# Designs tried in a protein design run: designed miniproteins, single chains, continued (2). Part 95

Each design is a single chain, and the fold is of that chain. pLDDT is the mean over its residues in the fold that is shown.

## One batch from the design tools (miniprotein)

Design m7518
Fold by ESMFold2-Fast:
Structure m7518 (fold): chain A 63 residues (1-63)
Amino acid sequence: AAPSAAEVARQAQANRFTNELIELLEKGASEAELEALRERMRAAGFSDAEIEALLEAARETAA
């Protein structure tokens, strides 16, 4: 079965946040800037576990 519109939208949002994380990490952003993005992700309905998974993926990509 095809994924729901909500699942597609959530995946697109996760991809946008991952790209923002990669950009911040490559730029040498402060912990305050990273925490601000984490707060935006929490506000968007991402769990702390999901945020940590995306951050880890972004760090591996930026390295």
Scores: mean pLDDT 79

Design m7519
Fold by ESMFold2-Fast:
Structure m7519 (fold): chain A 73 residues (1-73)
Amino acid sequence: GTGEEALRTGEEALRVGREAAKVMPAARGTGVALLGIGGLVEAELLVKQGKYEEALRTAREALRLVEEALARA
């Protein structure tokens, strides 16, 4: 049902956030890394609000920003 799908989406958002967090230390000190950190915090707040789909999109964008920071470092 819709609730089960929402929970699965929330779990995926947390998993993406964990992947971004693993590479975050290497991206520290860049403006792009700060945007990535902000995105991860926003995704966590969205999960707490039950907005799992928005949390997943936000977590994926945060991971992208961290990966861009690493590519430019």
Scores: mean pLDDT 68

Design m7520
Fold by ESMFold2-Fast:
Structure m7520 (fold): chain A 66 residues (1-66)
Amino acid sequence: SRELQERVLRAMREAAERAARETGARAEVRLEDGQLVIRVEGTPEQVDAVIDAATEAATRESNRLL
């Protein structure tokens, strides 16, 4: 379970960073105390794209491992 959590968090971070780059948003993604912290600066559309990408990555990775 902990290993699964770590893989999910890494996938979310990578997806968020990629989406920010693609949309031109400013994003800082950190892992702090087992929590993923995402700071996004941009338009509502850019913010939604980054959050959606992170959420989709979490779902995809969880389904792959479960």
Scores: mean pLDDT 78

Design m7521
Fold by ESMFold2-Fast:
Parts: sequence; C-alpha cells; structure tokens
Structure m7521 (fold): chain A 70 residues (1-70)
Amino acid sequence: MREALAEGARVAFESGERALREGDYRGALEHLDAAERLAREAGLSVEEVLGREGAERLRRLRREAEEALR
C-alpha cells in the first residue's frame, strides 16, 4: 500500500511536469496537488518520495502554473 501510494505520487509529479510543458496549467496543478496528497497518504514527505531536488522542482512548477493562470 505505502509503496503504491509513493509510486502514485511520482507518476502524478511526472504527469504534472508533462501537463505544464504542454500548456495545460490547470491539469498541471491538479497533478502536482495529487502528488503531494499521495505522499502524505503514504506517510512520507514529498522530499522522501521525490528527493529534495524533486520537491523543490514541484514547488517551482506549481508556482509557474499558478502564474500562467493569472
């Protein structure tokens, strides 16, 4: 269960990156939010699932998507 949730968080993060690259800013935010929620459900921090670099990148991508929707 925990491993499945952690994998789900990684997949959601990848989907968020892809959506943002393709200009789907709303989809990107939904995927990035899902990555954070799935990590928490696994009892892990985003940093534990994605690494510190991945967690930092998730924060930057979320901000980028939010700015694009303004």
Scores: mean pLDDT 84

Design m7522
Fold by ESMFold2-Fast:
Structure m7522 (fold): chain A 90 residues (1-90)
Amino acid sequence: SMEELERQLETLRETVKSGLEKLGVSEEDKAEVEKVMEEAIEKARKGEFTQEDVEEYKKKADEIAEKNEKVTLELIKEFIKASIGAISLS
C-alpha cells in the first residue's frame, strides 16, 4: 500500500540522516547523498521505479563518488539504492 511504502521510506530517510550525522559527514557530502535518496524516493512514489532506474541511480551515485575519496559514502549510496529498490519492488 501507499501508506506502507511511505512509512518504510520515512524510516529509511531517518536512518540515513542519523547515520550521516554520526559519521560527521560534511554538509556538501550530506547534500549529495540526500539528493540521490530524494530522487529515488520520488521515483518510488510515482510507481515508476524499475531495474533501469536502479542502474541510473547507481551511475549517478558513482559520478558523485568521483568527487569524494570516502568508501563510507559509497556504502551509504549502495544501501539507499538497494533499500529503496526493495521497498518499491515489493
Scores: mean pLDDT 72

Design m7523
Fold by ESMFold2-Fast:
Structure m7523 (fold): chain A 90 residues (1-90)
Amino acid sequence: HMSPLELEVEIAYALGLMTAALIRRIAEQSSDPEVREKLLKFADELETKIDELYKKAMEAVKQGNEEEARKYIEEILNLSKEGIRKADEL
């Protein structure tokens, strides 16, 4: 079954994907086609970066490198926080 660290990675990943989904929802509410397009592209870029960090975090878990795994978890969470802030600015 899932280790506590692996569960932390999965939770961070889920929050990251939820953030991208939320940005897409904000895009759907926008009446400005340019703002909508920018938000959708931003959500896609955010999801791609989160996917890459998730793979790195899971590899670190597999290698038993807790410190490295935690760094990638923090990067996912920080990207999610920054994503919400940037979406609000668009």
Scores: mean pLDDT 86

Design m7524
Fold by ESMFold2-Fast:
Structure m7524 (fold): chain A 58 residues (1-58)
Amino acid sequence: MKKEVIEKIKKIIEETENKEEMEKKIQELVDEFKKKGASLDEVQEITKEALELLNEKF
C-alpha cells in the first residue's frame, strides 16, 4: 500500500546518512512497489513525497 511505502521511505531517510545510498534504496523500493501493480498516480505521489523528504534532509 502507498502509506506503507512512504513509511519505509521515511525510515530509509532517517537511518541512512549517505545521500547516494539513500536515493538508491528509495528507488529500489519504488521500483518494487511499481512491479506489485501500483498505479502510475501512486508511483508519482510516492516519488514526489520521497523527493521532498530527501531535499529537507540535504
Scores: mean pLDDT 77

Design m7525
Fold by ESMFold2-Fast:
Structure m7525 (fold): chain A 70 residues (1-70)
Amino acid sequence: KADGYATRAYVYLLQGDYESAIEYSKRAIEQDPNYYKAWEILSEAYHALGDEEMAERYKKIADELKAKQE
């Protein structure tokens, strides 16, 4: 399930394993592209890697999806 992959991605993010965080966030998005929390984790992982352009892009997607769900 998307929530399972996103939870795993968040654990990797907290451990500093940003590549695994990105991989599992993408898997969560593949299962549910409207799951905004997966896009948030993806954005945070790219920010941690110094890729601010990708981080901002994914944050905008997450914010838009969250606005439609709340």
Scores: mean pLDDT 84

Design m7526
Fold by ESMFold2-Fast:
Order: sequence, then structure tokens, then C-alpha cells
Structure m7526 (fold): chain A 94 residues (1-94)
Amino acid sequence: DREAVLRELDERIEEAIRAGDGEASVRYTLLRTLLESGIVTPEEARELLALVEAGASLQELADTLARRAGLSDAEIAALSSEERVALAAQRRLR
């Protein structure tokens, strides 16, 4: 299952690069890195992938990841998208 999701993300990254879609490439690369690092489960990665396919921005992905890591709405509102991802990753690794 995990290897299947990683392969799907690799294919999506290659497609985005071929299409010149840097935004999509960054979003898929982020999901792959989170899954490879064990920060998200394969099930969580599939849910986030579905959001990307539905047109979710990097900010929306960061907000979703932060909420799943247990950040409150107030904490999310106070942080940048980069800070949200970093804090979520820190909490999930511990």
C-alpha cells in the first residue's frame, strides 16, 4: 500500500513536470516527502492527494496537515503555511 502510493505520487510529479505545472509538482513532492518520512500514513496521503486533485492549494494542504497533527484553529491562524507544515511535522515525529 505505501509503495503503491509512493509510485502514484512519483507518476503525478513526473506528469506535473512534463506539463510545466510547478505548483502541482511542489504539492505532490511535499506529499511524497511526508509519506516517505513517516509523518503521514498511506491513508492520510491518499486523503491529501484527493484534496490536491480537487484543486487544494499548498496553504490548504498545510492547514489540513496542521489540524491532523492537533493544532487548534487559533494556532493555524497565527502561523504561516511554512510554519504550519514545520510544526505539524515536529509533532508527528514525536
Scores: mean pLDDT 73

Design m7527
Fold by ESMFold2-Fast:
Structure m7527 (fold): chain A 68 residues (1-68)
Amino acid sequence: MEEERKQNAIKALEDILKASKRAGNEEAVKFAEDQLKRAKELYDSGAPLEEIVKITKEAAKAVQEAAP
């Protein structure tokens, strides 16, 4: 269901944050933390799945570009 997809997008952001912490990339960690906070705020406000997924994709792209 849509609810599960929203939760999966947030979990993906949490995984991105964990990966950034393991890599020791402090800038990526801070960015991922900010995006995760935004996604959770949108989820709590009942925002559409597309808005949450957009934040997750932006975080994934930024972390991938910052990876060695």
Scores: mean pLDDT 77

Design m7528
Fold by ESMFold2-Fast:
Structure m7528 (fold): chain A 57 residues (1-57)
Amino acid sequence: IKLKKGYTIDDIREALERAGAKIVKKISDTEALVEVPEEGRELLKNHPGVESIEEPE
């Protein structure tokens, strides 16, 4: 998951919790690897601080 400028992983922590997401690895302040259920992915995609969500291969 990748965040827009001005947002950090900590800024979206409540959205991650609501989506049922778990942080597997923090790559940077704006990028992290997360485990999220399919329905939770839509909640994260609709967050204004989220730039993109890419699935690992």
Scores: mean pLDDT 73

Design m7529
Fold by ESMFold2-Fast:
Structure m7529 (fold): chain A 77 residues (1-77)
Amino acid sequence: IEEFKEEVQKLAEEIAENVDDLEKVDELVEELVKLAKENGLTIGSELLSEEGDVLTVKLIVKKDGEVVAEVVVKIKK
């Protein structure tokens, strides 16, 4: 669990660092979804803000109802 949480947080940091590279962010989000699915996790989303056609969304990774990691991403509508 600790090791898995660290890996999810590393992906979250990479997404944050590459926010201006839409292709890289998309690849990293796909890796996060795959990692979550392979480990029996669920991913929820919360809209934090909307500026024009850009949405700032918080992705919440949960295991059995407990929050394991949170990732903030920007997506174009």
Scores: mean pLDDT 70

Design m7530
Fold by ESMFold2-Fast:
Structure m7530 (fold): chain A 67 residues (1-67)
Amino acid sequence: SAAELEEAAEELLRKAEEYRREAEELRREAKERGGDPELLLEAEILEGMAALLEGMAAYLRKKAKEL
């Protein structure tokens, strides 16, 4: 149902927001440590994962609208 797709999209967006916040914290820590490349890489991975979840959520919302 459209409601189930919307709920799934909301859960994906919530997780994406968590990854975005975690990435911001890692970037802050990296700055405090003189540009730690490991922390920057972890932040980049989390940002990429968030982008994938955001894309999937957008797709699910589009499908919900078509039902």
Scores: mean pLDDT 89

Design m7531
Fold by ESMFold2-Fast:
Structure m7531 (fold): chain A 73 residues (1-73)
Amino acid sequence: MELPLLEALERVKEAVEEAKKNKAPLEALERARKDAEELLKEAKENNDEELVKKVEEILELLEEAIKKIEEEE
């Protein structure tokens, strides 16, 4: 039973799409990163390798977006 984790993943994907549009505020990206980190922990505990890979990809995109915003300040 991983329906809650799939819903969390979908929310993080939405945050990544907003980040790609360069319209997401930094606080929203930081929240999405925390959600993705929790999701990654749960995926690793459940040995869901495919979900781990998807979350890691999303985390990389979020970290790049956050870093870009921070470096511009």
Scores: mean pLDDT 71

Design m7532
Fold by ESMFold2-Fast:
Structure m7532 (fold): chain A 63 residues (1-63)
Amino acid sequence: GAAEEAAAARLLERLEKVAAMVKKAFPDAEVKIEKIGDTRFKLTVKYDGETVVEEADARDLLK
């Protein structure tokens, strides 16, 4: 619904800001944001041979 779409848009904006901060701190890092569900996103950071994966769901922003 509209609330989930709005929450997903806000979560994506937040993840894009996090990705920009990571790239500023670690310019050689590969940062990828993937939509893996209607409201769920995956953030992947690859740096110096290491891979960090975090998942976030916009439904956690809805009360």
Scores: mean pLDDT 80

Design m7533
Fold by ESMFold2-Fast:
Structure m7533 (fold): chain A 85 residues (1-85)
Amino acid sequence: KEELEEEIEELEEKIKEIEEEIKKLEEEIKELEKKLKEAEKKGDKKKAEELKKEIAEKKLEIGILEGLIGIYRGLINLLKKKIEE
């Protein structure tokens, strides 16, 4: 049962690392959204499209990372259930 507890701890650490990565991406998106609003106000269509693409890419990356957290949380729940047996 100790080995299962270690696996849970490893998965929890991985989730924390991914949560930190998501937080950084969210901060980057906020800065890019500010730049996008500035580019739109200046009528810089090319810069606005570049920023929209970069924002979309980072949002997709967050979605993938959130999916991975969901998988790890699912695994933790299964491991916890096995310990309770």
Scores: mean pLDDT 86

Design m7534
Fold by ESMFold2-Fast:
Order: structure tokens, then sequence, then C-alpha cells
Structure m7534 (fold): chain A 100 residues (1-100)
């Protein structure tokens, strides 16, 4: 049960970050911000997949759910045109993931 829940939660996070990447690249043309979103996606995927491989399903779910909440806040900043604040929060999220 918990393994499937972790895989589904990662899938939700991947969809959210993928949508944000597409909007930034195609609609806004902000290549630097889009590349930062791609780095967050790659780092989160790698860490969560490793936790799942180690049987740490609850930790994988908690990390993915936290990242989903942070991505939703960042999406709101992007929608409001607050790109510098969105960048700062993406950099913070990337650092949190890479330090975990």
Amino acid sequence: MKKLEAEITLGVLEIQLGVMYTVLENSLGDKDLAELVRRVLEAARRLIEELIKEGKYEEAIELAERAIREVLEISKLVDEGKYEEAKEKLEELLEEIEEA
C-alpha cells in the first residue's frame, strides 16, 4: 500500500513541475526559471525514487507532499507575475532536496 502511495504522490509532483516548466518555457520564455524547475524535478525524482528503493515509503510520501505544497505556492507567485520571488523559492526547494 505505502509503496504505491509514494509512487502516486511522486507522479503528482512530476505533473505539477512539468506543467510549470511548460508554462515558463513556452508562454513566458523564461529559460532560466524553466531550467531551475527542471533541476528541482530531477533532484526530487532522484531523492524520492531512492527513498522508495530503500523501503522508506513514509519519508518519500512526506517529502513529496511537502514539495507539492511548496510548488503550489510557487505556481501562485508565477501566476501573479512575481518571478523573482518564485525563483528564490525554487532555489530554496532545490537546496532542501539536495541537502536531504
Scores: mean pLDDT 85

Design m7535
Fold by ESMFold2-Fast:
Structure m7535 (fold): chain A 61 residues (1-61)
Amino acid sequence: SAMEEEAKKILENAKKALELVKKTGNRAIKDALLHELEEMKKKYPQFSEEIDELIKELEEL
């Protein structure tokens, strides 16, 4: 569905942002990404496992 395709695109962008945080240690990007992932988890519960893994990786940075 278009909604599922949009969610996958947002997840891909989130993974790119996570890699940027890993490279730069930028706390503002980390905080913004954490907020976005928490919102996405509520809106797309079918992706909750993938989102939780990204949140865990961010929290370990």
Scores: mean pLDDT 82

Design m7536
Fold by ESMFold2-Fast:
Structure m7536 (fold): chain A 63 residues (1-63)
Amino acid sequence: SEVEKIFKEIEEKAKKAGIEMSEEEKEILKYRLEEAVKLGMTEEAKKLFLENTVKELKESQES
């Protein structure tokens, strides 16, 4: 599914940045992705979603 593809890209980018997502964070991310995909995502929106999600995860772990 589109959700699974985007989720895997975020997970890989987060892992490369040294970020390990909890199961709770993974479930929240999947929920957000399903809503975003349901509303329709442009290529630009997908890129921004990926960048913003990874940035938020990194900032959360760095305090």
Scores: mean pLDDT 76

Design m7537
Fold by ESMFold2-Fast:
Structure m7537 (fold): chain A 65 residues (1-65)
Amino acid sequence: ALSAAEQAKVAELLAKMTEALTRKLREEEGLSDEEIEKRVAATVAAVRALVARNPASVDNIFIPL
């Protein structure tokens, strides 16, 4: 299980990632808000699954933008 501090760190990383990804998908790819939400949700689910398998990886999560 994740500690409160680890959960807060994951939430912060997801917030930054979703903001950057939303901007990229909207401005560079020209996707609709619905498609952006779908892509963002898939990426968030993948990150959450990774963290659930290895909580120690939170400090080493690098998402290339």
Scores: mean pLDDT 71

Design m7538
Fold by ESMFold2-Fast:
Structure m7538 (fold): chain A 67 residues (1-67)
Amino acid sequence: AMAEEVREWAERYYEKLVPLAKNEEQRDEIRRILDDAAERASKAPSVSEQTAILVGAVLRAIGLLLD
């Protein structure tokens, strides 16, 4: 299912990004960013829009880690 696929994608990126987090608050924020993106992507009308949402979320999470 689409929702399951985007959720698995979000979980994979969470596993990659969480080890780079400085504290629990930053880990929680990364989780929120990816979970929100997965929810929005699951409702997107096209694969290209889903991809844009998910890529945007990863870039936001990376920005948080670099800030």
Scores: mean pLDDT 79

Design m7539
Fold by ESMFold2-Fast:
Structure m7539 (fold): chain A 65 residues (1-65)
Amino acid sequence: VSDEEIREAFEKLGKKTLNFDEFLEVVRELGLDVSDEEIRKAFLELGKRTLNFNEFLEVVRRLGK
């Protein structure tokens, strides 16, 4: 998945940050084969309730290709 595809999916939501549910919608729209458990773990490890675009990019790149 390219940075441009990730950015477009993020921008479709019209938000500056994504919560867990919104993050799930975007990664599934991108066709990433990632479990809910892996995403939950990423949020817990970051110690955050919402992710900005740069944090979202890093997690998506770590979980998908």
Scores: mean pLDDT 75

Design m7540
Fold by ESMFold2-Fast:
Structure m7540 (fold): chain A 74 residues (1-74)
Amino acid sequence: MVEQALLEAEQLAQQAAEAFKAGDYETAAKLLEKAAEILEKAAEETEDEELKKQLLEAAERARKLAEKVREEGK
């Protein structure tokens, strides 16, 4: 269910933000990667082309943010 996937991804993103504020960059990156995986799976399950694009774009943003967060922790 796409709505549930979006809610789960949002919750993971909030947890990632809290981890980042605490200086736990590794945990923040892992949470963002999990959010991206959930969004990518939701995109595979939808037949709505516009929704699929939005989900894939959100997943890409989460993956890029996770990469930047990992670099910050180096």
Scores: mean pLDDT 83

Design m7541
Fold by ESMFold2-Fast:
Structure m7541 (fold): chain A 62 residues (1-62)
Amino acid sequence: MATLSPEQQRAEEIALPALKEVSKKLRENDLTQEEIDKINQEAAEKVRGRLAEEDTRRALLA
C-alpha cells in the first residue's frame, strides 16, 4: 500500500465510513451505478471542503 499524505489519509478516514453508509442506503433505494458515482463524487468534494476549512482554522489558531 502506498503511503498517503496526512491530508489524504484524513480525507479517506472521513469519507470511507460515510461513503459506506451512503452506499448501503443507495442499494436499499435501488439507485443506478451512475447515480451512486455522482453521489460519491459530491461526497468527495464535501470532504475536500471540510479539510480546507480545517487547515484554514488551524492556520488562524497557530
Scores: mean pLDDT 67

Design m7542
Fold by ESMFold2-Fast:
Structure m7542 (fold): chain A 103 residues (1-103)
Amino acid sequence: PDLTPESVEALIATLRAEGTPFARLAARLAEFLVSQGLPSEGASLALQLYENRDDLERVRVTLQSFLSRLSPELAAAVLAHLLAEARRLGLDGLAAVAEELAA
């Protein structure tokens, strides 16, 4: 479904307000994808990751599916950003998923 710019901004604001490490990572990933010209895709991915935050296998499958639709250069940039943010926020399980997908 196509999201409006207002809906994307509202989702990012909601994730930031949640304040948990995973919500902050999801918000920053959405902001990164908005900067790459993928606001609806970024918001959808961030929401899916946040909804599945306690299921790393579902997170892996969701990320792999999303990354397969991107150019190799953008997929690498998304993974690098995700890995850096996961490490910064102490999300070791998510960092491991990002490292495995980058291999």
Scores: mean pLDDT 84

Design m7543
Fold by ESMFold2-Fast:
Structure m7543 (fold): chain A 83 residues (1-83)
Amino acid sequence: SLRERLEEAIRKAEEYFKKAIEAKAAGNAEEAIKYLEKAFEALREALELLKEARPELAELADEALARLDAELEKAKAEIKKAA
């Protein structure tokens, strides 16, 4: 179902963000960036599914989707600076 797919995408994003944070704390910038990229892919999937489940939120979801690439690059740069 759409709900189950959305919940799974959100869960994947949350788990990958957690792994990225753990890798960053361990000083593993390469692993942190890898998990951050996976987290953003899961977040993109979740936003696309949200548009299907809640068409009334489509404009807000599209705004978030448009910003994802810029936010990912910013986050990757911060991880590289911390390494």
Scores: mean pLDDT 84

Design m7544
Fold by ESMFold2-Fast:
Structure m7544 (fold): chain A 80 residues (1-80)
Amino acid sequence: MEKELKEVQEAARRAAELAREQAEILKEKGFEEAAELAEKAAELAEKAAESKDLKEALELLKEADELAKKAGEIARKELE
């Protein structure tokens, strides 16, 4: 469990970095709604990285992933 928690925390930290980078790119392109969702994904991933509970960390990381996917979907629609 402890090793699994550490792996999830490390994955969450990387997810947060990627989500913040995505938010910056989306803001630059003017996709404000998508950028906001990417920022929320980064915040949830950061909380997952700081969590001391494996279940909580996994749930937060899952929510972050779902928001990041929504950000990408909205950005795609704005390109249409």
Scores: mean pLDDT 82

Design m7545
Fold by ESMFold2-Fast:
Structure m7545 (fold): chain A 91 residues (1-91)
Amino acid sequence: METLQLSKTITTDDGAVFKVTVKMKDDNTLVVTVKVLDGVEAGSKYKLTITTSLGTFELEFTAKGIGETIVREIKLPEKATVLDVKLEKIK
């Protein structure tokens, strides 16, 4: 069973628009989904920062283009609360 923790639409400084959804699975796995909605140039690199009650986790990804969906799983040592997500373009 997956429980929604956070869903946020983020516009980066370069004008790219993403929908980030974070769900908890099996009480200790974060399922992070990033949908590329608009404004992305193919090959641009981004860093996603997830703040939880257990600390901060970072993911880097290279965007392939509009309409892409990126899914990542993060295994936690224990159950955590998701507090925030931040997305930044890496130059």
Scores: mean pLDDT 82

Design m7546
Fold by ESMFold2-Fast:
Structure m7546 (fold): chain A 64 residues (1-64)
Amino acid sequence: GMELAAQLLAKETGLSLEEAKELLELARNGDIEKAARRLAELTGMSLEEAKRALLGAVELADQL
């Protein structure tokens, strides 16, 4: 579920587990644009890459 998805996102992006959890909660609650902007700022990836990463992590969280 969410915990595993957050751990995987943190590992792939270099974020702390707490930061990854915050971003996944924002994305799941429909604030994907805010979550993507924050992820892009923290990692230096593009907004499109950040949005894709978050959508994939949310899908993974919902499948687990």
Scores: mean pLDDT 82

Design m7547
Fold by ESMFold2-Fast:
Structure m7547 (fold): chain A 56 residues (1-56)
Amino acid sequence: SLSEILRLIGEILRLIGEMLDLELNHDLSDPEVQKKLKELEEEIKRLLKEMDEIAG
């Protein structure tokens, strides 16, 4: 449904915002920051696949 797609888009945008905050305001050489960035990338990929399944 459109509502489900919009919800997923909102979640993806929130995660992108979190990645930008980490890149702008944190030390990218920090292993904890690198771990969080990887987790956010993997979650975004998962949500994009779910959105593609609903929209395609």
Scores: mean pLDDT 84

Design m7549
Fold by ESMFold2-Fast:
Structure m7549 (fold): chain A 96 residues (1-96)
Amino acid sequence: LVEEARKALEEGDFDKAVELAYEAAQSPDPEVRLEAVRILDEILKKDPTNKKAQDLLVRVAKEDPFPEVRRLAVRSLAKANTDPQAVKEAIEAAKK
């Protein structure tokens, strides 16, 4: 999943990359979920208006059981400055 998502990202297929990142974000392995967040970060760096990537990062920031994964999702959203409301919600959801 992660390798396939990275390949889709390199080929400019952002829809496929988000779809595969969504699957990776459902993994029981926190390392795989962390890589999914990194892929979404790269998508937003290239296409900051990608709503599917934004929505998935907000979900991860609010719901991921691991603080490190949630913090990376919040950082990614803040850096992209894609939606001030989404960034605020993600920051509030991430435990300090």
Scores: mean pLDDT 74

Design m7550
Fold by ESMFold2-Fast:
Structure m7550 (fold): chain A 73 residues (1-73)
Amino acid sequence: VSDKEIEAAAEALGVSKETLVKRINDLLEQYSEEELRARYAELLKKAGIEDTPLPPLSKEQLALRVVALELQL
């Protein structure tokens, strides 16, 4: 994930870049890729998305998606 991608995501979510980066780093330190993938799947179910095939995302992309969904829910 690039710095520009983080800035764009932070602006879209209405949070500071520093807040988004800290939350992503916390997830990357606390969870494995497998755990982040499971958490993302559970958040999608809570959002009412039952039939979406899981895309092949990197660990960093999974962390970003988890943070984004948590901030929107």
Scores: mean pLDDT 73

Design m7551
Fold by ESMFold2-Fast:
Structure m7551 (fold): chain A 65 residues (1-65)
Amino acid sequence: SVKQSALGLRAIALGVEAGESLKLEFKDDTVIVHYPEETEAMKEVLKEIEKEAKELGLKFEAVLE
């Protein structure tokens, strides 16, 4: 969907800015972010993605790999 595409592009941009590699998975109304390590930079990236997801009306879930 347009909302998923917009969030995906934003999340990739935020991940690149933080020097991190993220995997996004979309299931119905939920975005699932898979991340490799819990660092301060990653926590900030996850907070921004959660904020953007909520603004788009999506549920947010984060999973440590």
Scores: mean pLDDT 74

Design m7552
Fold by ESMFold2-Fast:
Structure m7552 (fold): chain A 82 residues (1-82)
Amino acid sequence: SAEELARRARERARERAGGTVSDAALEGAEAAALELLKGGYSVEETAEILERAARALSSDPARADLARALGLTAEALRELAA
């Protein structure tokens, strides 16, 4: 399911982050991925959208945590769907 895929992506992203990303940011990235998947986007399209969002947010120090979570979640989605 979309819910299971998004949750597993968050779990993998958390492992990869090794404590360098907040739970709130990881949950935000999971929620964003889930909305896109439920909206009919493919896994690849969802990952591309999250990566674009991560790049857009990466220049703002206040949003660096969320940017990292979005990027890690995108990477995890591709790996889990392969």
Scores: mean pLDDT 88

Design m7553
Fold by ESMFold2-Fast:
Structure m7553 (fold): chain A 91 residues (1-91)
Amino acid sequence: MSPEELRRELEAASSYLGAAVLIVVAKKRNIPLSEEEAERALEQLRRAAENAVDEDTREAIAELARELAELARKSGLEEQAREAEELAEEL
């Protein structure tokens, strides 16, 4: 593994975990997402997608993006829900 490949894998994992923690906490606490939280999670998932090097990682990101879309929709954040669904479809 080259330093560049390791950097990409670490960036993908870090960004994915950031989004995952926010989504898991929101679901468990039944807390509506704020617009800023949804946008932050979307940005994290986009960074994870850009740095993903394998199909399994892309599938994991797509699944998490679909969960974000559901939470955003339930929180009244239809624009962020649409963007999350579009990200999942691109993967």
Scores: mean pLDDT 82

Design m7554
Fold by ESMFold2-Fast:
Structure m7554 (fold): chain A 72 residues (1-72)
Amino acid sequence: SLAEAIAHLKKALEALEAGDVEAAKEHIRKAAEALGSPELARTLIGLLEDPEHAKTAVRVTIRALEASLARS
């Protein structure tokens, strides 16, 4: 569900702020599973080599999903 995906992406962002890349990967994978989108996991995990870019991408994704949920 969108709500589950948003919750996991918020936890991924918290993990990235703490420098815990492995926890961030796990939460990104769970968000992708909740959406049925393996491409989301591939894209966001691929950005983890640049932590600031990865944080920005996760924040943008959260906002996009929240906008989608509000329209439901």
Scores: mean pLDDT 84

Design m7555
Fold by ESMFold2-Fast:
Order: sequence, then C-alpha cells, then structure tokens
Structure m7555 (fold): chain A 72 residues (1-72)
Amino acid sequence: DELKKKVENGLKMAADLGATSEEDAKKLAEEVTKAIEEGDYEKAKKIVEDAAKRGLLNPSVAKEIIEIIEEG
C-alpha cells in the first residue's frame, strides 16, 4: 500500500514539474502499481525504464521511482 502510494505521488510530482504529462503520469502509475500488486517488481521497474527510454518520463525522475520500487 505505501509503496504504491509513493510511486503515485512521485509520478504526480513529476507531472507537476513538467517531467512528464498528467496523462502519461496517470497511465504509468496504473501500470506500475498493477505490476507491484502482482508481485512483479522486475516488470514494474521495466515499465519505468521503458517510459524513460521512450521520452515519456525524465530519466532522473525514472531513476528515483525505480529506487522507490527497489526499496519496497
């Protein structure tokens, strides 16, 4: 629960700072939290990495979100 909330808040803050769009932040939060709920932390990290590679998310912010996932 707390891990999912931290990921959601991180992506919302990224959108507020212009590091991603509001729409992309919401979609990424949904995909990442679903992977976390499934226990697939590798998939959750790959979703974030792919978003950064595709230019949908700032790479520095992506790294911070991956660290949050690894901490959980």
Scores: mean pLDDT 81

